# Designed miniproteins, single chains, part 47

Each design is a single chain, and the fold is of that chain. pLDDT is the mean over its residues in the fold that is shown.

## One batch from the design tools (miniprotein)

Design m1724
Fold by ESMFold2-Fast:
Structure m1724 (fold): chain A 73 residues (1-73)
Amino acid sequence: SMKKERQEFAAKVARDLAEQALEAARKSTPEGARRNARLAGASYEMALKMEGKDDAQVEAARAAAEAEYERLL
């Protein structure tokens, strides 16, 4: 349906924004990197919720993303 297509497109945009924020974090000062990493995490959470993942899956993905951000910072 058109509604599902719009949700899938919105989720893709959120993932693209998360990828862009992570790339910006790699090129930033330490303070800028922390800010961009947090924006990436928020965008990934939004994408997962738009994809209909349950709270447990979203929480697991958030924990994994936080571990990844700590490695980048």
Scores: mean pLDDT 67

Design m1725
Fold by ESMFold2-Fast:
Parts: structure tokens; sequence; C-alpha cells
Structure m1725 (fold): chain A 78 residues (1-78)
């Protein structure tokens, strides 16, 4: 799916150290969710896939950023 492709591309950017591009893609795909449930599902999938990114500090930062992006998207639908 386009969502899965976007998450995979974001993971590739994160592995290259390009956090700006990774987070831009995640904001787009999560922000374009049609409802709160979809936004939560996409956010959870992104968190799962980003567990493969090397570096504990980098993973912690990405986790916080994705949780914030997901929370904002969910709030827009509630």
Amino acid sequence: SSVEAAIEEAVAYAKQGDLASALSLLRSVIGNAHDAEEARRIGELALERLETVPGEELREQLRRDIEAITARAVARHL
C-alpha cells in the first residue's frame, strides 16, 4: 500500500541519518489519515518498523516524534 511504502521510505531515510525527510513523510502519511483509528494504526505501524533503525538514542527521539505526530492527527479527528 502507499502507506506501507511511505513508512518504508521513512525508515530508509532514518537509517541514512536524514531525520527531517523521515519525519516529513510520517507527518504526511499520518496527517492524511481519514479518521482517528486510521491515524493510530499508521502511527503504530511506523513505531514498529522504526524499531529496526540502529541507535537507541535515535530510536527514542523518533518514538517521541511519531507519538506526537500521531496524537496531533488523532486530535484533529476528535
Scores: mean pLDDT 86

Design m1726
Fold by ESMFold2-Fast:
Structure m1726 (fold): chain A 87 residues (1-87)
Amino acid sequence: STVPTTPLSDEEIEAIAKYTADNYDNAAVVTASMLIVVGLEVDGHTEEARRLLQAIIDRLKEKIAKDPNNTAAKEVLKMFEKTLERL
């Protein structure tokens, strides 16, 4: 990349995953998290991208387990799961 992406720490990954799962209905937050994932992937930080995606997925699954009728959270989960399948 012309502009290298700095790898995320474990604390940063957990913070982003928690914030994304807590704000799954905020399109700006979901989009920003996806851009971080794509940026990590493009800059060769594929393992950090995978780890961030998995952390987001795990937290969204916990939200859905507490509220199985939450269609919006399920749609956001499917988007992140499909992104992880491509890595």
Scores: mean pLDDT 82

Design m1727
Fold by ESMFold2-Fast:
Structure m1727 (fold): chain A 71 residues (1-71)
Amino acid sequence: SMEARKEIEKIGEETEREAVRYYLLGDYEKAIKVAEEGIEKLKELLEKDPETAEKYIERLKKGIAQLEKMK
């Protein structure tokens, strides 16, 4: 539904924005934790819009992998 998509986009975008904020502060551990918490929230919405939720989950997982290389 459009409502589920908007909710997923909001969670995904807010999570990415917060993770980037910690990354810019040099706090890679907090950036990773924020991304992991966002993934768990998005997993709860997989049944409502699996395509949109999986897209954000994949992007956040790639971000975590990149941040792990910087620690």
Scores: mean pLDDT 87

Design m1729
Fold by ESMFold2-Fast:
Structure m1729 (fold): chain A 58 residues (1-58)
Amino acid sequence: QEGLDKLLQWRYLYIDNPEVVQAVDDAIRDLERGRISEEEALERVNKAILEAQKKLLE
């Protein structure tokens, strides 16, 4: 479960960002249900991380 491990690592790293945490939880849920691929799950969370970082940068 390499994709799941990376999603959980991102959740831990961005624990202070509710948008990223929510994106990880939603992606894991869809991944476990076979709704999306690991690649799609990682893309969704990466997009959420980029949006979060954009808001945090001064």
Scores: mean pLDDT 79

Design m1730
Fold by ESMFold2-Fast:
Structure m1730 (fold): chain A 55 residues (1-55)
Amino acid sequence: SMEEKKAEIERKLREAALNGDVETAEKYIQELKKIDPSRAKRFEAEAKAIIEGRK
């Protein structure tokens, strides 16, 4: 289902952000934007906060 696909992208996005892998995180944000732009905006902000917090 589309919801399962979105959840999978979100999981991979969070893993990339937690690992500080900005390139991979950006890739998954772009994929999510194509499917659900509003949800992607929320996760984009969350991923940015995680990456910034790794300082």
Scores: mean pLDDT 79

Design m1731
Fold by ESMFold2-Fast:
Structure m1731 (fold): chain A 60 residues (1-60)
Amino acid sequence: SIKDMIEELKKDGLEKIKANEDDPEKLKELLEILRDALERSTNPEIKKVLEELIKQIESL
């Protein structure tokens, strides 16, 4: 269940990044949201997914 939730979070995050890859303002907003979520998160597996999504945006 928790593992499935983490996989869904990663998939949804990657889909949102892909959908907005040509929109720098939306990518900036998404990056801010992900960074805020990372600072508020206490679960290490969730933190790892958020860090991976942040890196994905930064690599665009």
Scores: mean pLDDT 82

Design m1732
Fold by ESMFold2-Fast:
Structure m1732 (fold): chain A 56 residues (1-56)
Amino acid sequence: SPSAETVRNGGLQLAELLGPAAGAAYLRRLLDEHPDMSPEERAGLEAALAEVEARL
């Protein structure tokens, strides 16, 4: 399984491509639609979402 840092970096890269509003929406949907994801993957996505939302 990928580390939280790797997942965070991937989430940030996707948000850079989509723009902050669309990126935040995408990351939130991933968190909501995948309750079975690992704690590391969830932590990485939550960290990415927090950073993207801070840019809104």
Scores: mean pLDDT 83

Design m1733
Fold by ESMFold2-Fast:
Structure m1733 (fold): chain A 97 residues (1-97)
Amino acid sequence: MSKEEAIKRLEEIAKEVEKLGEESTDPQVRADLKGAAEAIRKAAEFLRQGKHNEAAVYSTAAAILLTAAALQSPDEEVREKLIELGKEVIRAANEAL
């Protein structure tokens, strides 16, 4: 994946995470998913700036928040999706290096 494609993938993941947060009725899950989407967007922006260390910090924070939301989600399909998105965030951030 090219750096540009990896950054675009992070932006797509942020939109998916934001939508999942809006669809959640649990206030803690909503907060974690909102935080994750914001962290993913910051990671994408730092990658555009060539700030790889800061991008790694924010992509890691996003993965942690997605995992926290997954652990609190009662729906198994939503839990699996959030774990998958967390893995994809780390993968896309690494591909953009």
Scores: mean pLDDT 84

Design m1735
Fold by ESMFold2-Fast:
Structure m1735 (fold): chain A 64 residues (1-64)
Amino acid sequence: KKKLEEELKKAKEDRKSGVESLTKQIKDSEENLSQEMKDGNLESLKRVEESKDKYIKELEEKLK
């Protein structure tokens, strides 16, 4: 397979798995965190999602 196609597939899988994994870890850590810290973790998660989405779009454009 083409490297770009492989990278796109990996990027999509990494984005989905990484977001789910981070979300679960944040929930598991909640007992030791204040609401402020939990809100900060959610903001960080959203930024990770946005960063990965931009990377995926860049790869899709290269495959056009």
Scores: mean pLDDT 76

Design m1737
Fold by ESMFold2-Fast:
Structure m1737 (fold): chain A 74 residues (1-74)
Amino acid sequence: NREEAFKEADVATLLLKAAVQLILSRKHNDKEGLEEAIRTAEEAKRLAEKYGFTDSANAAQGLADEARRLLEEL
């Protein structure tokens, strides 16, 4: 239904935003961008958990963990 589609779209949009932030920040060694990617991924995880989207929550955690790993190298 329309409401479920909007919930899926909201989570997917945040996941895509976090992934793009991670890719660009990694390419440019951008510490601030990696910190933004972590925040966006944590928000995606929060919404995914709220809606019961376990796979999306796990994907969001993976993006946050990768961004934190890259921050340790900067």
Scores: mean pLDDT 87

Design m1738
Fold by ESMFold2-Fast:
Formats: sequence, C-alpha cells, structure tokens
Structure m1738 (fold): chain A 66 residues (1-66)
Amino acid sequence: VEELARRLVGAYAQAKLHEAAGDTDNAAFSKAVADRLEQKLKELGHGDLIPAIRAEADAVAARQLA
C-alpha cells in the first residue's frame, strides 16, 4: 500500500508539473498512470487515502514550481 501511495503521489505531482510547463502530452500520460494507480488503491480498499495523497502531491508540485 505504501509503495502504491508513493507512486501515486509522484504521478499526480508529475501531471501538475507537466501541466504548468504546457506539456499536455506528458501531463496526459502522467494522469493515465495516476488513474491506474488510483484504481488499484481503491481495489485494495484504500480509496480513503486518495485525498491525503493528492494533498501531498500538491505540496510536492508547489515546491518544485517555486
């Protein structure tokens, strides 16, 4: 679960960074990866972790964009 959560944070953060850079194709790819990982996390019964994971990804992306 921890590994999936870590990967999902990375995928969300990468999608945000690519969107900020105007890289729509790379942003779409990162979003597809995030969607797959989010679905897997939900299948494992941990969908309740997603809001916290998104918040962490937002913090990571904000740090990289500063």
Scores: mean pLDDT 79

Design m1739
Fold by ESMFold2-Fast:
Structure m1739 (fold): chain A 75 residues (1-75)
Amino acid sequence: MMEEILEKYKELALSDLSEEEFFEKMKEIIEEALKLEGIELSEKEKEELEKELKELASKWKENRKKLLESLKKLE
């Protein structure tokens, strides 16, 4: 169910994971979501998805760092 996938994503976004661990968990969540929708990706689409997930993991780690720094400044 998509609601369960969204809940897993929320837990992952709030977790204290490395960029690599976040990438691996996001890949698992997306693969589960695609399987639920009956979507089969071509090799090219899989490569593009992996690239996008790596960029997402990098942006998530940077955004989390900026958010934590902003919260510290408000203390």
Scores: mean pLDDT 72

Design m1740
Fold by ESMFold2-Fast:
Structure m1740 (fold): chain A 55 residues (1-55)
Amino acid sequence: SYYDYKLKEIEREKKAVEEARKRFSGADPETQAAIDRTLEELERRKKSIEEYKKK
């Protein structure tokens, strides 16, 4: 329950960042790199929670 809630929060954040990526598809490399880093961090957090649930 708690971990499912956290996973849904991350999914919501990923959706918002993906939406921002679409809006800034033509942005400078610095902005693109920041968006990519945010997505990587969210993916890492998701995998950590999923791995913890397997325990």
Scores: mean pLDDT 78

Design m1741
Fold by ESMFold2-Fast:
Structure m1741 (fold): chain A 68 residues (1-68)
Amino acid sequence: STEEEIKEKIEELIESIKKGKVEEALALLDELGELGLPQNWIDYIRELIEKGKFEEAIAVLEHLLKMI
């Protein structure tokens, strides 16, 4: 299902951020936008990643996993 694919990509995104793979993380975030994650969440998470606020980005993504 689309919801399961979104969850899997969020988990991959969290792992990429934990490993400092910024380029991979941003690519996964773009894919989440294509899967229907709201643009304001995509923009917010992108800003956190680009500013190096990795712990905050992970916390937001973990919160999203609980809601989906």
Scores: mean pLDDT 86

Design m1742
Fold by ESMFold2-Fast:
Structure m1742 (fold): chain A 108 residues (1-108)
Amino acid sequence: SEAEKYLEQGKKYLENGDYEKAVEYFRKAIELDPNNAEAYYLLGLAYYRMGKYDEAIEAFEKSVELFEKRGDKEKAARAYNLLARVYEDMGDGEKAIEAYKKAVELYK
């Protein structure tokens, strides 16, 4: 699909460190498919690498919601681990612990 093409192009920009272009293409993928959990996850990762922590949190929370809705426990746990890492880097240890607990619960 067109959304998948934007997602793949965004991944290439992300791998090359072109985070602003990665964000642009992941947003285009989301506009075409607003339930694309992978696009939100990768958007969060791009924002996190840019140091845009609030935007990273919003994107990872949406990716968690969508992965859990689909029953993708492993991908939801990965998103929670990154969400926890963002909270750690922000100095919010309490929210980091809560996100890590959510990730662990999904592996049990």
Scores: mean pLDDT 90

Design m1743
Fold by ESMFold2-Fast:
Structure m1743 (fold): chain A 128 residues (1-128)
Amino acid sequence: SVEKEVDELIEAIKNGDLEKLRELAETSSSPVVRLLAEIAYLLMEGKLKSAQGLAFLEFINAKDLLTRTLAGIASEIIAGNQKAIDEVKKLLPKLSPLERRFVLILLAAYYRAQGDKETAEKYLEEAK
């Protein structure tokens, strides 16, 4: 299920498991899980510009609304747009449980890439 793959994604980010992130990016049946795993992989490799570029391309090209919306959110978060980050945080209570998990995972991957491991771990716990 998507929920099981989200749990695997959370644990991979928490543990710095780049091999598992690559596996999820290549093999998940969920476009959203593939996108999040690839973004997390690139961010943890320190490839911030590549992660932002991927998010922007998926925002333009994704066929489903959910993947497109999450890609747009990811692009703004990774760009370090603090106003966009603050607005995304305000939207969290209004999202479905699964959508909220996806956004929390994006925030966690971003803060981990910035070296803020404590904030990243808090978002990963909220995403469970």
Scores: mean pLDDT 87

Design m1744
Fold by ESMFold2-Fast:
Structure m1744 (fold): chain A 58 residues (1-58)
Amino acid sequence: KSLELLEEIIKLLEKEGIELDPEVVEALKERIKNGEITEEELLEMKETLLKRIKESKE
């Protein structure tokens, strides 16, 4: 689900030292619900972040 992907992305960003403002997070959730951000875009963001983290942990 798109919202679950957003939560995973936020968690990954926090691991990288990037903390998102709660107001920004709520705005992103609404944009996802409104179809302004697609599940495909969220999957691509998550894939990129995971790949970078895994490569440095190899």
Scores: mean pLDDT 75

Design m1745
Fold by ESMFold2-Fast:
Structure m1745 (fold): chain A 56 residues (1-56)
Amino acid sequence: MEEKKRKAIADARELLELMSHLSDEDKLELAEYILKSHGLSEEEARELAKELLEEY
């Protein structure tokens, strides 16, 4: 689980950096989608997506 979570975060972070031209709302949705695609729960994905947006 820990390894999958770290890979999900890394993938979402990379995509957010590449998609810097998107609105904050679109970035949040994209990050949440990527995190969920790695098997994270909806709530966990949403919380992590918000944290990632504060880093960009």
Scores: mean pLDDT 76

Design m1746
Fold by ESMFold2-Fast:
Structure m1746 (fold): chain A 105 residues (1-105)
Amino acid sequence: DALRAEADAEPEPTVLFDSKTPLSDEGARALGALLRMMRYMTDEQFREFLKELEKKGYLKVEVDGGKFPWMREDTAEGERLRREALELFEKAPLKDVKIYVKGAK
């Protein structure tokens, strides 16, 4: 498949984040788990998860840019990563983090 081969050959979309305070190692791991989950969620599902984390006081974030380009929806791996992220955020809440997708429209 030419479209798939081209997609596999191109670099994955770059997701950037900024924090007003330095991240702890646990906070960096929590953010990393969150970013990995993006591969297993639609844009809508991911934004709803961000709202859930904000309601719990685990995360305060702004999302800039267009829709997140995912090729996959939720899977068993996505559920595993969701649980991992929730556990990490409970231990190391992140606040004032800005997330944006480089090259998104």
Scores: mean pLDDT 61

Design m1747
Fold by ESMFold2-Fast:
Structure m1747 (fold): chain A 71 residues (1-71)
Amino acid sequence: ADAPPGGLNRKVDTPPDGETLAAEAIANLVRRLGEELGLDKETIDSLAQKARDNIEEGAKIVAELIARLRA
């Protein structure tokens, strides 16, 4: 078949749960903080993807970026 069976859109079709929404919010925050720090787009995208994949990692990334901004 030329069409994927079973909702394979961008890895995950965004299930309606709090973890997915939180991961998206953290990823957006990572992008904003990375831009404020003047990081490369590739670095920002990589960090944002890590945040989407794991909320705890995303929170740690945000904390590190905030610490760098305050340094």
Scores: mean pLDDT 72

Design m1748
Fold by ESMFold2-Fast:
Order: sequence, then C-alpha cells, then structure tokens
Structure m1748 (fold): chain A 68 residues (1-68)
Amino acid sequence: SEGEEARRRVDELRAAGLSGFEALELEREEFLASLSPEKAAEREALAKEIADKLIEIGDEIEEELKKK
C-alpha cells in the first residue's frame, strides 16, 4: 500500500539519521518520481541534465570545504 510503503521508507531514513521532516521530504520526492511511468521518463531526461550540474556543484563545494 502507498501509505504503508511511505511510512516504512520514512522510518528507514530516520534510522539512518535524518529528521522526521527530512525523511518525509525525501520519501515524497521519491514517491512523486515513481508515481507514473510518464513522469518517471520525463524525470529521467531531466535527471541526466541535473546530474551534470550536480557534479560541477560538488566540485565547488569541495573547494569551499577546504577553506573551512
């Protein structure tokens, strides 16, 4: 069931150290991404674009962390 699966996932994320709010937010995003095949396909194309940008952002974050 959708509700039961969401609850299970939230509990798992909380056990991993996330707050209840953060766990709910992550589960919500995952649920929406998996809601329909059409949306999933659209997100896959977008995720490919975002992944490239995240790599660049990660590089910048690493540089900033070295300053701290």
Scores: mean pLDDT 70

Design m1749
Fold by ESMFold2-Fast:
Structure m1749 (fold): chain A 96 residues (1-96)
Amino acid sequence: GMEELKKKYEELKKENEELVKELRELFDELEKKAGKPSRELLARYIAALLNAIGLEILADRYEEKGDYEKAIKLLEEAKKLLEEEIKYLKELLEKV
C-alpha cells in the first residue's frame, strides 16, 4: 500500500545518505594514503556523487507528486551508483 511505499522511500533515502558519507570517507582515506588523486579518479568520484544527488532531487520531485514507485526506482538507481563507486574505491585502497 501507499504507507509501505512511503516507508521504503524513507529507508532508501537514509541508506543513500549513509552511502554518500562512506564514499566521501573512502575518497579522503585514499587521498591520504596514495596522495593527490589522478584527474580521471577525481572526475569519476565527482560524477558518481553528482549523478546520485541528481537522482535524489528527481526522486523528491516524484515523491511530492505522490509517485512513490517512481521515486523509489530513482533512489535504487542512486544506491547502485554509490555502491559501485564505493566498491571501486575499496579495491583501489587494497592496492595501496
Scores: mean pLDDT 89

Design m1750
Fold by ESMFold2-Fast:
Structure m1750 (fold): chain A 69 residues (1-69)
Amino acid sequence: MEELKKELEQLRKEIEEATASGDVDRLREIYDKLVELIKKAIDSGNTELAKEASELAVEVRRRIRELLR
């Protein structure tokens, strides 16, 4: 539980760094990690963590789209 939350916080920092540098490939890798976190959270019954990770994944996808326009 705490481990997944810590991983989510680490990914938040990586998203800011990748966005600042315009690194779309890095953002795509982060998106894939978020999808795996969502699945792990659902499988463990951590619906709040799954929701937070899902929201962050939507934000990453939005940032990728903006950088590619």
Scores: mean pLDDT 83

Design m1751
Fold by ESMFold2-Fast:
Structure m1751 (fold): chain A 101 residues (1-101)
Amino acid sequence: MEAEKYFEEGLKKFEEGKYREAVELYGEAINILEEKPELSREELELLAEMYEKAGEAREKAGDLAGAIIAYEKAAKIYEELGDFERAEELRKKAEELRKKL
């Protein structure tokens, strides 16, 4: 499916330091998954990872407000998946960024 392709291209752009391009590609991947009426557990795990990577890319691009939103969305999905430790770490990242606004 196209979602994984956009995510992989986004990861490549992130590794190249092209953070804004990575944000756009992660955004396209997220939109494709979110348009599905029902997601499998694996697709929810992938969606959480996509939001987490979008947060990292937004943070590196200087979009702190966007990074906060992405990390909070990822944390909510990880919490729904039962990964409470990962959810807490991401909420903590969002809180630290909020202090810089």
Scores: mean pLDDT 88

Design m1752
Fold by ESMFold2-Fast:
Structure m1752 (fold): chain A 67 residues (1-67)
Amino acid sequence: MEKAEELLQQALEALRQGDEQKARELALEALRLLGASEEQLAAARDMLDRGLGREVIEGVLEHVREK
């Protein structure tokens, strides 16, 4: 859990800096640690490519903090 939260925070930082490639890699790694399926990882990758990644990453980060 802690590692996934760190990766999600780093992904948000990368998005703020305009490094979309780094943000994708970090977000996908965090989702893998959270037990995301291959289908979920593919969907997340598609959403990140379409610029919806920030809200998705923030939502997952808040969910992880609740647990």
Scores: mean pLDDT 74

Design m1753
Fold by ESMFold2-Fast:
Structure m1753 (fold): chain A 64 residues (1-64)
Amino acid sequence: APPVLARAVEDVPQVRPDMLALKKGDEVLVTERVSPDEWHAVLVSDPSRSGLVPADALEVVGEV
């Protein structure tokens, strides 16, 4: 599936080393939907930062 652009609807803490910490309003590129509950994403403002994000903390804004 093509990657999708999504936005954090709330602050997301890094509770594990494999997770991506986000602030409300941060945009991410979702590269893989690992499970219904966790998606792999890359931070748009800093592409060197990537990790797992709770799917319920993201709103999809479009496909890339």
Scores: mean pLDDT 80

Design m1754
Fold by ESMFold2-Fast:
Structure m1754 (fold): chain A 69 residues (1-69)
Amino acid sequence: MKEENEKRAKELEKEIEEDPSAERYFQLAVLYFQMGDYEKAIEYLEKALALDPDFATAREFLAYVKEKM
């Protein structure tokens, strides 16, 4: 449900504010994609890749999300 995804996104955003990581940014991007917010999904995927440029899953998902726009 949208409300569950929004709650999970807010919990994850709080964790990221205290201790940012590529994996947390990737999870947040997945949640925004599931909510239909492709712009935010791309933003967080780019942040994940800034922390870990070798994050292949994030790179592949970024390409997929851009295709949906």
Scores: mean pLDDT 81

Design m1756
Fold by ESMFold2-Fast:
Structure m1756 (fold): chain A 66 residues (1-66)
Amino acid sequence: MKYLLTLHGSEAEREALLAELRADPDVEVKQLSERVYELTYSGSVEKEIGLVLRLIGDENVEVKPL
């Protein structure tokens, strides 16, 4: 599934999150602008739910399904 991510916070916080996301082989992240990214998830539904909950719980992240 595809998600639109808006990343708030510092550059270091943004880089740390992007490194975490890119470490997952089922995650593809495409930069659309300085703070806006498209995330494509190709793994299992169970793992996708866990990822979405992690992102929703992050005060520096806005997540919207595409």
Scores: mean pLDDT 84

Design m1757
Fold by ESMFold2-Fast:
Structure m1757 (fold): chain A 55 residues (1-55)
Amino acid sequence: MTKEELYKKFFEAIDKKADEEAKSPLERMRIRHRLAQELLGDEEKIKKFIEEYEK
């Protein structure tokens, strides 16, 4: 997987998780933003997050 594909999967996983947890569109954006801020810039954490979500 290239770095570009990794980040694409990462944002897709964030989006899915936000959809699962959010009660409204505003909460969805908040959750998505929070996860991106916490994990961006650390490829190992990004890989773990994707693996956790994709299993």
Scores: mean pLDDT 75

Design m1758
Fold by ESMFold2-Fast:
Structure m1758 (fold): chain A 69 residues (1-69)
Amino acid sequence: SAMDEALRAEVERLKEEAERAYLEGRYDEAIRLLQEALRKEQSLSNPDEKTIAALQAGIALARQLAAAR
């Protein structure tokens, strides 16, 4: 649906923004963006399990790096 297409495009934008925040050492912001992407992916009528797993892995990595400071 058009709504699912819009949500998937937003998930991709949030992932790209999270990658930029991560590379800049802004781990708390990266976590927030990835959590928002995860919520949007989960709200789809047909959530992609691989995307969910990748977002969860990204959140875990960013949390580890934030905690190491």
Scores: mean pLDDT 87

Design m1759
Fold by ESMFold2-Fast:
Order: C-alpha cells, then structure tokens, then sequence
Structure m1759 (fold): chain A 86 residues (1-86)
C-alpha cells in the first residue's frame, strides 16, 4: 500500500507546517506501518521530533533512515545538525 503511505506522508507534512506536530507524528507512524522501508517517512519523523526539541528521538529516526539507505545524504546531514544542537 505504497500509495496510501505517500498520501499519509503528504497529510503529515501539511500538519507539521501548521505546527500540529503530534498529529503529524500519527500520520507518519501510520505511513511506516504501511511501508516500513520508506526512508522518507523516517526522515520526516526525525524532522518533526527535531522541531519539538526531542533531539534523541530525532536522532533515532534519522538513524533508522540510514539503516534502510546507508548513503542517504539528507539523513546524514540532519543527524549532524541535531548532534550540534544537543
């Protein structure tokens, strides 16, 4: 159900832009349940936790993205950014 996962990611992004982080997290978590290897879903979960100031959770999800795609430049860049904010 990759198409449904993509729709959930889009809805979550809109909520995140509006500052509705807990609602965005719910949509992103559902997207991961439908497509567990979706790198983007793990990246946006990292992003929303970073925006909430939950840096340890942000690091956790960026690392999960790298476990799926070890060469992902976005995940590496965001990990470095979060480590500098701790």
Amino acid sequence: EKEKAEELLRKGRVLSIQGKYDEAIKYYEEAIKLDPKNVEAHLVLGDVYFKKGEYDKAIEYYRKALEIDPENLSARAFLKLVEEKK
Scores: mean pLDDT 83

Design m1760
Fold by ESMFold2-Fast:
Structure m1760 (fold): chain A 66 residues (1-66)
Amino acid sequence: GSAVRVRVIVHDLATTPNPDLEKVKKALREALPEEVAERAIEAIERLHKQGASPEEIARALEEVAR
């Protein structure tokens, strides 16, 4: 169930040149159980601070949704 919604979020993030991370975080909280959503959000914030590309962040989200 949740994997399909996360794939849509991942695709939007990877194809958007300036992704709205707050929108992504909100969508993850709606698509995933709270604990998984919080871990995914922390991973996004950590990778973003490390200078990761949107594509790299999208890949990490796909892994969390497995």
Scores: mean pLDDT 74

